# Ledger of designs, part 63: designed miniproteins, single chains, continued (3)

Each design is a single chain, and the fold is of that chain. pLDDT is the mean over its residues in the fold that is shown.

## One batch from the design tools (miniprotein)

Design m10170
Fold by ESMFold2-Fast:
Structure m10170 (fold): chain A 94 residues (1-94)
Amino acid sequence: MEEKARRAKEELERKTKELIEKSKTEKAKNAARRVGDLSLAAIDAVADGNDKLAEEMLRVGREVAELAYEKDPEAGEVAREVLRVGEEKYRELK
């Protein structure tokens, strides 16, 4: 599990950085960072056997992405993409 979680975090960090670099606004970059951090916390939680905490971290990430979308659709789409990657990595660890 530890090695799989570490690889998942590395891939998520790489994808998040790529999306931040492609983002045109500070709002989009900040939304990507926030959702990325929550997704990384979810991977740590599932690696520790705390699936409930992982699901809660992803739920909060979803709320952050939706709130970002309401304020700035471009920022919201970037945040949603980071969340999608995070959710995929979480499921790979199951």
Scores: mean pLDDT 85

Design m10171
Fold by ESMFold2-Fast:
Structure m10171 (fold): chain A 94 residues (1-94)
Amino acid sequence: SPERERLIAEARELKAEVERLLAQIDKYGVTPELEEKAKEIIRKVAELIARYMGRPDDAERIANVLLNLAKEKGIKYTLRVVLGALDEIIGALR
């Protein structure tokens, strides 16, 4: 379906953004600029997860769960969790 193909394409783009951001964090550490980029990517991933689940209104709640995880476990850990979620979505839709 067009919606399924759009979700796959968006998940792949977000995965590439997360992988690039993780490479920058590995090189420079978690700078304030990279932390803000990570928060924006986390919010975009939360919106994608909510749409994938058929519950777009859950996007803010999912974003808050992930942002709280970043506060507790660190931004790099949370980005790796996000990568796993994106891989699961891509696999499930293929």
Scores: mean pLDDT 89

Design m10172
Fold by ESMFold2-Fast:
Structure m10172 (fold): chain A 100 residues (1-100)
Amino acid sequence: SAEERRRAVIEAVLAVLQGAAYFERELLEKVLKESKDEEVLKLAEKGLELLKRLEEKLEELRRLLADPSASLEEIEKALEEVLEVENEVTAVLKEILAKV
């Protein structure tokens, strides 16, 4: 069905975003350990706080996808919330890149 196909695509997107979050954490933790620039350190700390929120939203999306009673509308809303936080994480990474 169209719903089953859409759920499968969202499951694939979740896997990609979980991978992205893992590498973003590794990068931010490396910046926090290696940088001596106070502004860059503050951005890395902000990035890690946003990443914590992203990980919470990814877990919420995973839980909804695992629940056969969850509506496609609820799942799509949770995905939109994940993508919004991911955009905030990438904005912080772009600011760090501009300062190094």
Scores: mean pLDDT 90

Design m10173
Fold by ESMFold2-Fast:
Structure m10173 (fold): chain A 87 residues (1-87)
Amino acid sequence: DVLEQEIERARALAEDYVRSGEGYIKGGEDLYEADPSKKEEAIQLVQTGIEYAERGYKIAEEYPELKEVGERAREVLKRGRELLEEL
């Protein structure tokens, strides 16, 4: 089924974007905790993570089958935004 294969590829891509987004956000948090003088670099990492999570969300919203990926993307976006307010 062509549609099934397309959804499978979309899921993998969306999950990769969300995972990368979470990783960058955590990287920014960890960097700032380890060295507060790296605040600007930490902000850039968190912003990059938010951009990746937004890409994952946009892919996930195109398919009802990817609703749970979209929900994870929203959680990552919320964490990133909250972290930026604390930095």
Scores: mean pLDDT 89

Design m10174
Fold by ESMFold2-Fast:
Structure m10174 (fold): chain A 74 residues (1-74)
Amino acid sequence: MSVEERLARLRELLEQMKQTTDVAKAQQLLTEANELFVQLMRDPRASQEERQEALDLLNEIQDVYFSLQRAAEA
């Protein structure tokens, strides 16, 4: 998988995370996002701009997940 393919998948995971209300599904999406992020950060071909976009995407995915988890606990 290329750096561009990993970034595209992170964008897709963010959109899926925004559409889900199922915490178990959201946890699976977060797990995949973390794995893709780690792989991208370890890829020496990734630019600083691509690394920053991946970090921004992962942060937003995490924020959506934790908001959903907090709502489920309330």
Scores: mean pLDDT 85

Design m10175
Fold by ESMFold2-Fast:
Structure m10175 (fold): chain A 53 residues (1-53)
Amino acid sequence: ADEFRATAVEKYPISTAVKVIGAEDDYNKGVGTVKAISEKYGVPEKLINDAIA
């Protein structure tokens, strides 16, 4: 939990929206689990879940 937050703060502030859009597209295509997509794009699972909702 805290590791995802620390990574998000350091890596994603300026590019989060673009990565989340890519993650949502992969989820909609059934490319993998939310966890696998999170690892692929380097974004927290919560951001992917928020984009899907």
Scores: mean pLDDT 62

Design m10176
Fold by ESMFold2-Fast:
Structure m10176 (fold): chain A 70 residues (1-70)
Amino acid sequence: SAELNERLARAAEEILAEHPQISEEQRQRILELVRQGRTSQAGALLQLLAGTEAAERFGKRVRELKKELK
């Protein structure tokens, strides 16, 4: 759903704000993937650019929001 994807994009933006080394282009790519519902691809790119902890936090948020907005 659009609401789920936008809440996930917000969560991704919060995680990305902790990683200023990530370029604007890479940040926008992650956010676009999230808005398209491509959460697995977004999580994989986030892990590559921000590390395992950031990807795990995002994955947990995906699970929580899917449960809340079902």
Scores: mean pLDDT 83

Design m10177
Fold by ESMFold2-Fast:
Structure m10177 (fold): chain A 89 residues (1-89)
Amino acid sequence: TTVEDIKDTLLSLGVEKVKVTVTYEDGTVIYEGELSVDELVELIRKLMEELGAAHLAFSQDPADPNVFTIALTNEKGELLARIKIEKLD
């Protein structure tokens, strides 16, 4: 999955604005805010570069279609950060 795939998926679902929460693997919140989809894409790119993330995994919450999660991992498959994405009206 690429950052562009995430943008295309969110836009196809009618998502224009999101509430974002970024946490380290230990649960420490490092960022919280409201972003456009384009601003979210730039945040993901910046986090991947700053944390040295090699991979990302994108998923939709099966219980809540307005909630998505991205897991950022290093080359060893160790979790670096999670990004929680909530659709805003």
Scores: mean pLDDT 85

Design m10178
Fold by ESMFold2-Fast:
Structure m10178 (fold): chain A 64 residues (1-64)
Amino acid sequence: IEKLKEEIEKLPEKVRRAAEDKLANPEMSFREVAKKYGVPESAVEYGVQLLNSLKSLEEKEKKE
């Protein structure tokens, strides 16, 4: 979990916000979110992957 948090914090602020927006609005395409924040589409995909991984691990620890 700590390593994932560090990776997320190392993302440029715009990429992190774009990934969060994509997760909050699944109907938006990666391309639309990437254009909104002026970041590469691949960076948004990477950010979403990290956020989803962190959320899954947090849910696991919550049950423990």
Scores: mean pLDDT 74

Design m10179
Fold by ESMFold2-Fast:
Structure m10179 (fold): chain A 89 residues (1-89)
Amino acid sequence: GTATVTLEVLSSGDKVQVRVTLKNAGDERAVVVLQDVDTGKVLATASITGAGAEVVMDVTLDKPSVTIRAVTVTESGNEKVVELTATAT
């Protein structure tokens, strides 16, 4: 795929914060879908087009622990999945 997704955990008290960065390396469109794995709920979506395009999304969850899945799909059908488990400290 021509897109990269990174997940960064920013834990704070009883809340979990996750930063999602989607960066496009090629000219094709890329879409990212951020989900809560336990509920299947879609937390955020973003799309980018064009080489070097970047989008940053911050998601806050009022939970002490969550498993987040980011699924990135490019226009050519290349998929990348990144998961992390975040626990408030």
Scores: mean pLDDT 74

Design m10180
Fold by ESMFold2-Fast:
Structure m10180 (fold): chain A 62 residues (1-62)
Amino acid sequence: MSVEELLKEIRKAIDEGNYQEAAKIAEKLYSLYPDDETVRNMLAYIYKKLGEEEKAEEIKKK
């Protein structure tokens, strides 16, 4: 299972309006690859969409 495949699943969930599922997948990816900028940016974006701005800022801050 590649990071690109999981990122596609996240984008699919976002496109379907399922930000809760997108966050779940992105959190799993972030736990595996915490230093990956693409993963961090995606998770921060999802948190912002969920109204969790403080969590989004924490992820971006590193």
Scores: mean pLDDT 79

Design m10181
Fold by ESMFold2-Fast:
Structure m10181 (fold): chain A 94 residues (1-94)
Amino acid sequence: SMEEMRARIIGIMKSIFGEPPTPAQLRTLQELMRKGELDIMDILLIRAYPNLSAEEVLAMREKWKKLRFSSDPAKRKEAQEFDAELAKRIMKRK
């Protein structure tokens, strides 16, 4: 149900970050869950970049997924540097 979906999203965000999502973050996460496309990277991206739309989150995830699994070591390093920046943004936002 929508209520169970909201409770689950809020629980996940509290468990990982110690605080609930903002109303804007909650709307974006619910949209992704309705599409069946929500994964852990989406949660991390929305935490680091709270103004991203669902469409922007999906586009950003796919871009960095392609870099992460590239046969080019330089592209994989770029993905690792992005993941490190993502972690820094998450750690600075409470």
Scores: mean pLDDT 79

Design m10182
Fold by ESMFold2-Fast:
Structure m10182 (fold): chain A 57 residues (1-57)
Amino acid sequence: VSLSEEQARRLFGLLDKDGDGVIKGHWITVVEGAFNVTFPADKKEISYEEFLALATK
């Protein structure tokens, strides 16, 4: 079951530790586990829009 936009927004806020609007570093691995997805090794950050697309589909 996908997250609602509200739930995704809350989760993004928890993972965006730098407050710069992207998820990066170790937290990309957390997103991979949470949504059962795998990113390429060159993936350095997840934007809010990309996160919404993953979480709410």
Scores: mean pLDDT 74

Design m10183
Fold by ESMFold2-Fast:
Structure m10183 (fold): chain A 90 residues (1-90)
Amino acid sequence: MSEIRRLLEELWASPPSEKNEELKEALIELEIVESLLAMMRSIVRIIRENEGLPPLSEEELEKEIREIFKSYEELEKRRKELEEKIKELL
């Protein structure tokens, strides 16, 4: 299970507070952003596999994703912003 899902489960077991609600919202958004990024990576891998192309290194894969999905850099930036917000709330 992802770290985000584990934290969400722990927060559901915790007493309600404004901080806990804000943390839950940030964790849910982070889970969505990470899921979108993972989907983009999977799409590029599937396309290459279907075309019979060799597997890419991690760096080459990230370059291909950025060329295909113009929103990838914005989502990566949003992920980092959410991670920093969560650290501040913890």
Scores: mean pLDDT 78

Design m10184
Fold by ESMFold2-Fast:
Structure m10184 (fold): chain A 77 residues (1-77)
Amino acid sequence: MKKLIEEAIKLLEEGKLEEAIEVLEKLRQEYPQYSSFIEAVIRAIREGKDIKKVIEKLKELLKDPSKAEELAKELEK
């Protein structure tokens, strides 16, 4: 989990949005318990939302995975 999230963050920081989405889809497949959060992240990227906020939410998940559902709701606004 952590390695895939870190890879997605790096790709987003590099502006490689499609590659980041591929890593996030893999994360969703391997860790279905985070599916709703990952779907919210992918949607935010596709809708052109602030990428810095998306990165911050991914970093928050790395610090506390139990907050995944709360973080998903924050991305929906």
Scores: mean pLDDT 81

Design m10185
Fold by ESMFold2-Fast:
Structure m10185 (fold): chain A 83 residues (1-83)
Amino acid sequence: SLEELLAETEALIERLKAEGVENETEDDFKRVKELFDRALKSDELTDGQQFRLELIRNSIERYKMSALQVAEALAQVLREAIA
């Protein structure tokens, strides 16, 4: 469910905050991309929410986004979808 996905995303955010952006690993990016793909495969998102997630995906490498920044952006979309 989106609620379970949000809970997993928020748990990842708290861990990434505790460890610090300078200590982010390739596995952290792998994990956030996995959560992102699960959100995009959900039929519970609006077309606008799906477009926003695709825009974030395309922005990761271009703007050198941290795994924390990507996870926080995903959590915001999920909170709006559940509300």
Scores: mean pLDDT 85

Design m10186
Fold by ESMFold2-Fast:
Formats: structure tokens, C-alpha cells, sequence
Structure m10186 (fold): chain A 67 residues (1-67)
């Protein structure tokens, strides 16, 4: 149980790298800047800046783990 929680924290770090790589590829020409920050142990905030566009989304990882 506690072991699974520790691994979930590691998965969030890996997910951050994957998100940055995927979005950089998607917005390639627009030179998008991606910032990922962990809000708490269960939530991650993703901010994408592409020219005049700024999008911020918060994702709950534990919701998918229990589903």
C-alpha cells in the first residue's frame, strides 16, 4: 500500500518528462514552452505557452489509479 504510493510519486515525474516531449513535438514550429509543476501528491499542474496562447490544466493521477 505505502509502497504503491511511493511509486506513484515516481510515475508523476516520468509523466512530466513525457508530457514535455509530446507537446514540444506537437507545437514544434511555434516554440512552445511547457512547465509542469506538482501541486501535491495527487495533482499535477501543466502550463503550456505558445505565442499568445497560455493554457493551464490540473490533472489528478490518483483518480485514474482507483478507476
Amino acid sequence: VDEVLAKLKESKEKLKEEIEAAFAKYYGEEKAEITVSQVDDTNVSVTIKAGDHEITTTVSATAYLNA
Scores: mean pLDDT 59

Design m10187
Fold by ESMFold2-Fast:
Structure m10187 (fold): chain A 85 residues (1-85)
Amino acid sequence: SPEEKAKQFIKELEETIKYLEELKKQYEETGDQSLVDEIKAAVEQAKKIYDYMLENFPDLSEELVKKIEELIKKMEEILKEAEKL
């Protein structure tokens, strides 16, 4: 169902956020610009999936939409922080 797909996506975003925080930490230690590029690619991919979901699942609950947006915002914050290092 659309709701189950949204719940799976939320779980994937939560796991991705942890991974991106580790990439940011590695970037702080190494200065490897490819790690910032990987963070950026993950943010862009998450936004693409979210846009697809909004287009194809217009009846997604407000709570699920808000949760996805909050998690994508956290990913964008990690990218912003990494780019400032």
Scores: mean pLDDT 88

Design m10188
Fold by ESMFold2-Fast:
Structure m10188 (fold): chain A 89 residues (1-89)
Amino acid sequence: MEELAAKAFELIRKYGEKATVESIAKELGVSPSTVRRALNELGDKLVKEAEKKVDELGITGESARFLYVLKMTYEERQKLIEEIKKKEE
């Protein structure tokens, strides 16, 4: 799932707003349901790790927590994409 999710994020970055679950599934040779599940599982994991870090930093404002989680999940997604690329080199 992690490898599939990382490849899906790479395709989302490549296609931008035109990226659909169906187009990603076709490119990766899997079902749309498989792509959706992989992205949701990765998203949930990244959000939980980011929320844990936000709690450690004592951030309590709803908007501040939300923005911090988005920033951290973006950085972790980029890191995961880089790790997958290194394995394929």
Scores: mean pLDDT 67

Design m10189
Fold by ESMFold2-Fast:
Structure m10189 (fold): chain A 68 residues (1-68)
Amino acid sequence: GMMEQLERAKRYAGLKAIEEARARGEEVLDIEVTLPDEETIRVTVKTSGGTLVFEYKVEEVLKEIESL
Protein backbone atom coordinates (compact mmCIF):
# COMPACT_ATOMS: atom_id res chain seq x y z
CA GLY A 1 0.00 0.00 0.00
CA MET A 2 0.94 3.70 0.03
CA MET A 3 2.34 3.52 3.58
CA GLU A 4 4.56 0.55 2.67
CA GLN A 5 5.89 2.42 -0.40
CA LEU A 6 6.73 5.48 1.74
CA GLU A 7 8.50 3.32 4.37
CA ARG A 8 10.48 1.62 1.58
CA ALA A 9 11.39 5.04 0.11
CA LYS A 10 12.58 6.27 3.55
CA ARG A 11 14.78 3.17 4.03
CA TYR A 12 16.24 3.48 0.53
CA ALA A 13 16.95 7.23 1.00
CA GLY A 14 18.69 6.45 4.31
CA LEU A 15 20.91 3.81 2.67
CA LYS A 16 21.67 6.17 -0.24
CA ALA A 17 22.71 8.93 2.19
CA ILE A 18 24.96 6.50 4.14
CA GLU A 19 26.62 5.34 0.90
CA GLU A 20 27.16 8.96 -0.22
CA ALA A 21 28.70 9.91 3.16
CA ARG A 22 30.98 6.85 3.08
CA ALA A 23 32.00 7.63 -0.52
CA ARG A 24 33.24 11.01 0.80
CA GLY A 25 35.44 9.18 3.34
CA GLU A 26 33.19 9.96 6.33
CA GLU A 27 32.54 7.56 9.22
CA VAL A 28 28.76 7.32 9.74
CA LEU A 29 27.82 7.50 13.45
CA ASP A 30 24.04 7.99 13.23
CA ILE A 31 21.23 8.79 10.81
CA GLU A 32 17.83 10.46 11.20
CA VAL A 33 15.16 10.26 8.47
CA THR A 34 12.38 12.87 8.49
CA LEU A 35 9.61 14.06 6.17
CA PRO A 36 9.55 17.91 6.17
CA ASP A 37 6.69 17.67 3.62
CA GLU A 38 4.84 14.97 1.63
CA GLU A 39 7.22 15.31 -1.36
CA THR A 40 10.59 15.38 0.47
CA ILE A 41 12.67 12.88 2.46
CA ARG A 42 15.40 14.52 4.57
CA VAL A 43 18.26 12.37 5.86
CA THR A 44 20.51 13.87 8.53
CA VAL A 45 23.79 11.94 8.77
CA LYS A 46 25.98 12.42 11.83
CA THR A 47 29.61 11.68 10.88
CA SER A 48 33.07 11.92 12.46
CA GLY A 49 33.59 15.07 10.34
CA GLY A 50 30.28 16.75 11.26
CA THR A 51 26.59 16.67 10.24
CA LEU A 52 25.53 16.18 6.61
CA VAL A 53 21.98 16.77 5.34
CA PHE A 54 20.64 15.09 2.20
CA GLU A 55 17.21 15.76 0.68
CA TYR A 56 15.49 13.51 -1.84
CA LYS A 57 12.19 13.75 -3.67
CA VAL A 58 9.85 10.86 -2.76
CA GLU A 59 8.85 10.47 -6.44
CA GLU A 60 12.51 10.20 -7.59
CA VAL A 61 13.36 7.66 -4.86
CA LEU A 62 10.35 5.50 -5.80
CA LYS A 63 11.41 5.60 -9.49
CA GLU A 64 14.93 4.46 -8.50
CA ILE A 65 13.49 1.55 -6.46
CA GLU A 66 11.25 0.54 -9.42
CA SER A 67 14.34 0.44 -11.71
CA LEU A 68 16.13 -2.04 -9.39
Scores: mean pLDDT 83

Design m10190
Fold by ESMFold2-Fast:
Structure m10190 (fold): chain A 80 residues (1-80)
Amino acid sequence: SMENILKNAADALRNGGPAERGAAVRELAIAAGRPDQADWLARKVLGLDEAQAKELADLVASAKSPEEAFEKVAAYLESL
């Protein structure tokens, strides 16, 4: 479900390793209708430190849809 996608992505970004973070962000991009950006987001997420990953997890957790979560994630990663 949409809620499970957001919850799983936030959990993976907060508590997961690099592989789990990459996979979660790919699933988020696909759910948001942006599979074209999945590889870019996954690569960017692998370069995050723990503080950045937790900030991103909070952004995903606050989102009401995969599309909103995707836009917040992309904006955050582009700001780095």
Scores: mean pLDDT 86

Design m10191
Fold by ESMFold2-Fast:
Structure m10191 (fold): chain A 76 residues (1-76)
Amino acid sequence: MAEAIEELRRLAQELVERGVAPDVVAQAITKALQLAAEGASVEEIAELIQRMTGASPELARRMAEAAIEIVKANES
């Protein structure tokens, strides 16, 4: 759980360093976590992150995986 949160925070920081506005990154993370809680796939969450932030497919997929892990840990 804590490790997945730290990974998501680290990937979010990478987006900010690449020039994405911090508020946009925060909104993308919030929406990704909401979609993960609703049972959305990695692909659906990654597409949202890419659309909102312009992240690479690889970075967006890693963020989607982290969001799903956070939600799954909270369900356990």
Scores: mean pLDDT 82

Design m10192
Fold by ESMFold2-Fast:
Structure m10192 (fold): chain A 83 residues (1-83)
Amino acid sequence: EEDEKKREELLRKGEEILAEHQKNVADYQAKADDYEAKAKASTDPEVREQYRLQASRYRAKAIAEIGKGNEELKRLQEEVEKL
């Protein structure tokens, strides 16, 4: 029973961490998507490249945020497995 309660607490904490990181990732991806849409709509190669570079920067921020979330969740999963 005690191990089950601890497992539930760790799973709840994992869900909370996932929700926060997903929110941050979504914000960065939305910015990247906006720039990608502008790039696709542009017929000027130079303007298109400029927008794609901006999109790339926001994609990199999203990837970094995903990495942080995955590391935190992996540590919690290892703790659950020890129970």
Scores: mean pLDDT 82

Design m10193
Fold by ESMFold2-Fast:
Structure m10193 (fold): chain A 77 residues (1-77)
Amino acid sequence: SEIDLSPNVLPPDKKVDPISKEPLKLPVTLSSGHVVELDSYQEVLHHHPEPLSPDSPIENLTLEEIPNLKDPGALLA
C-alpha cells in the first residue's frame, strides 16, 4: 500500500547513498553516524584503491562498524 506519509523521514542526504547517490535499499548506519548502502560499502571495501569524493563520509568508515555484513537480509529484517 502506498501512503502519503513516508516511513523514512530522513533528510535527502540520508535517503540516498552518499557513495553512489542512489536510493537506499539496504542502509547501514555506522558508529560515526554515516548511512551508506550495504552493497556499495562492500563494493568499496573490495575495490578500495580508488579515492572517493573528498566530501565522502567513508573517510571515517571502519570494517568493525558493519553490524551484519554477512547477513544483509537480517539487517533489514
Scores: mean pLDDT 50

Design m10194
Fold by ESMFold2-Fast:
Structure m10194 (fold): chain A 61 residues (1-61)
Amino acid sequence: SPPLSDEEVEETLELAKEHLEKNDVAGFVGQVLRLMASVLAGSEKAREALKELMELARKAE
């Protein structure tokens, strides 16, 4: 399947950030996996979004 569009990547990133703020680990992981699928499909924007989420998750500890 094609990678997520830039808009879908931004929506997925914002949902992941919301789940992280709520300590909803399952919701956060679901959004991370969605971004990973797009990274594997070659999406540079999804790769950058995933990097941002990993930094935020590390900082939230």
Scores: mean pLDDT 81

Design m10195
Fold by ESMFold2-Fast:
Structure m10195 (fold): chain A 73 residues (1-73)
Amino acid sequence: MSEGAKAGIEEAKRLGAKNGGRLSGLDAAGVVTAALEGGDEGAARGVGQAMRDSGTSTISVEQAIEGIKRGAA
């Protein structure tokens, strides 16, 4: 797994721990930024897609991590 995907997963877990396992749009933007700074645009796009596919204003940490893994693969 890329360093960007790992950074995205770490940030998702960190933000989720503060918010009872849920990520807002602002939290998801932080996860996207971590993935991009680590050099994985696919992982970053995976998070954005998970937010769009949810149909809600928030996603679970698990949904964010699945999005990262799908985009990074």
Scores: mean pLDDT 84

Design m10196
Fold by ESMFold2-Fast:
Structure m10196 (fold): chain A 74 residues (1-74)
Amino acid sequence: MELTPAQRAALEDFRLVIEAAKKVPDPEKATRLIDQALADVEGRLAADPSVTPEERERILAEAQKLGEEAKKEI
């Protein structure tokens, strides 16, 4: 699936935070970084008028899944 530029940027930023969080030795701090990054994705999607509500919900669900998978590795 081809993402909008804003959506691609939000997901790439989220992936960078996940990679950084995996290097944090404190699981609580790592989890907090992932949760904050997920909130940032939500805000960026809500601010982009080119992203439909359906696309926003589906992409947010994918980001939530990635965050939960990353938390299992911590």
Scores: mean pLDDT 77

Design m10197
Fold by ESMFold2-Fast:
Structure m10197 (fold): chain A 99 residues (1-99)
Amino acid sequence: KPSREELEREVALAMIQLMLAVAHATSESPRAAELARLALEAVANPEKAEELIEEMEKISPEVAEEVREIVEAIRAGDYDAALRHALELVEELDRIDEE
């Protein structure tokens, strides 16, 4: 029942959460705003997501591959899959940060 615009907005918010979680987990918090901006650009224009993926590879190659899969889902118009994948990654990163 969510509109495509509503799902795109939810994916954008989930990607921001993911970038914040990555920055926190990797002690790259000063870069959180930059990563969030790149994530918003990738959601709006997935064809230009390469800069986000390159920056993520410098921080965590494993998360960069997951982000690439999310971008491919957005490119395919599968915002439900992109949202689910992004939220699953946020949960995984939160779990890793638990002592």
Scores: mean pLDDT 77

Design m10198
Fold by ESMFold2-Fast:
Structure m10198 (fold): chain A 68 residues (1-68)
Amino acid sequence: SALESVAENAKAQSARIAARGLAGTPEEQRRAADALRQMAKQMEAMGPATREAADFAREQAARLEAAL
């Protein structure tokens, strides 16, 4: 479905954002965590079908924040 494709794309994008953040400066890592928090909020707003994508984005954000 369209929502499944959105969720899969969001998870892939979240993983790329997290990888770049971890490889970057502390400021870039903070910006990456903020972007992942925004992604999670957007996915939650779409309802239950995108909940796993929201949870994944939040987990990646927490991982980046813990590495600061």
Scores: mean pLDDT 86

Design m10199
Fold by ESMFold2-Fast:
Structure m10199 (fold): chain A 63 residues (1-63)
Amino acid sequence: GDLELAGRIYREYLRVGRLARQLNDGKFFSDTVVRTSRALADGDEQRALDILREAAEELEKKL
């Protein structure tokens, strides 16, 4: 349901934030939040989730 997707988005958002802090990459985090917020404003929750997942994967590769 919508709550499950919203919960996934929130968990990935927190994951991106943690990884960006570990890497001291505030610009990447800010840019990712802007892209995610735009997708959510457009009603595209799946795109928002995909943006956050891709961002988390990119940050994890740098660890």
Scores: mean pLDDT 85

Design m10200
Fold by ESMFold2-Fast:
Structure m10200 (fold): chain A 91 residues (1-91)
Amino acid sequence: MSFSISLSAKDVLSIKRLDENSLEAVLKDPKLIKYSTSGGVTVTVEIDEKNNTVTLKVKSPDPTVIDGVIFMLQTLKRNPGETVSFHYEDV
């Protein structure tokens, strides 16, 4: 299984771990949202045009993917407007 995500946003409004295998984040003015590959990782994007926000939902059977995405989003929150990336591969 491989998963890759790359994104940029003006701000990260919230990062919430929903359970061991899922997270939800709210991003302001995201520029680049890249795709996940097959292998059980699901990325869902919900657009709120009225508030210029995007809700990013990530679900994975491997909690290390969730940990990695949270770390990536925390990095983006500290560096608004930068591009952040996360790549995961099964061993």
Scores: mean pLDDT 78

Design m10201
Fold by ESMFold2-Fast:
Structure m10201 (fold): chain A 84 residues (1-84)
Amino acid sequence: SRKELEERLEELEREVEELVRELDEAIERGDKERAREIADRLAEVSQELAEIARETEDEELRRRALEAEIRASMAIIKAAVFLL
């Protein structure tokens, strides 16, 4: 249902924001192991967001899922640069 998809999307949106914050903290500490773990989880969340965006017929939910996916992808790039 739309409500179930929206609730799942809200959970994933919150997880992205938490992971982005934790990544910034790991980078500030120079914690490469933690940054790698966070990047791996961001990749999983990004895949789930991409799936929601592909499968939803609701334009608002699709937009939100794509915005969260972009945010997760940007954080993954930031982690990749830090891990060089």
Scores: mean pLDDT 89

Design m10202
Fold by ESMFold2-Fast:
Structure m10202 (fold): chain A 60 residues (1-60)
Amino acid sequence: KKEEYLQEMKKLVEEVRTEVARIRQDLADGKITPQQARDRLRELSERYEKKKKELIEKMK
């Protein structure tokens, strides 16, 4: 149970890191505005917390 949770959490953290790097690159390339970057980072943070809670609930 805990092993599955830890593996899913590590995968989630790695996916989040990849998305953050992508947002930063898009901002650096001028593809998005600073406001859009903040909005995407906020959405990513909310998505991360939601997924984290789902994993905890799955562990019951």
Scores: mean pLDDT 79

Design m10203
Fold by ESMFold2-Fast:
Structure m10203 (fold): chain A 57 residues (1-57)
Amino acid sequence: PEVPPLRPHSSVPQEVVDRYTELLRKLGIVPTDGQRLSFRYVQTVEEFEKLFNDFLK
């Protein structure tokens, strides 16, 4: 499934954005608006993966 484009805050590393898009596309998950906002300000891949695991719960 297509993942909506994530337009991160300028402080978020591109690596985190790429990881977000790849994982959601691979797992076939479309995030909610609230979850998209949470991911938008994440600074590290580790923090993103923690939030992503909470999303899957």
Scores: mean pLDDT 61

Design m10204
Fold by ESMFold2-Fast:
Structure m10204 (fold): chain A 97 residues (1-97)
Amino acid sequence: EEKKKVAEEAARYLVLARAYRRLAEVAREAGREDLAAALAARAEEARKKAEELFKKYPEVREEALKLAEELEAELKPELEEAIEYLRANPDTEFGLG
């Protein structure tokens, strides 16, 4: 059960990293290079947190990758809405305080 919680945490960081990476691409397309850089930095931070967990618990990697696929599918509509909002409102702060 403890290993399952670690796998779930790693999966969340992987999905977060992928989401921020995608949003960084959209921000760059919108001419928001500052926002793209900030989002890319957040994506890299999330990726490093996932890798740190995999270094401590290498046995959870396979389960975490499977959970990440499931979580990413669940969050796809929310990510698509965020992308649409950013494209429509490129001058927004986008909550990156």
Scores: mean pLDDT 81

Design m10205
Fold by ESMFold2-Fast:
Structure m10205 (fold): chain A 58 residues (1-58)
Amino acid sequence: SPEAERLRRLLADLEEAIKETERMLQNTKDPDVKKKLEENLARLRQRIAELRAQLEAM
């Protein structure tokens, strides 16, 4: 379905965002920036879990 295809694309984009955020976290020296990146990473992981649940329900 077009909706499932849209959700799969969004999921792939979010998974790429996680990889990029993890790479930034590895290269960051500033503890305040690390904390913000870790908080963003947690939000991205939660969003992915929600999207995966939506796809399973389809």
Scores: mean pLDDT 86

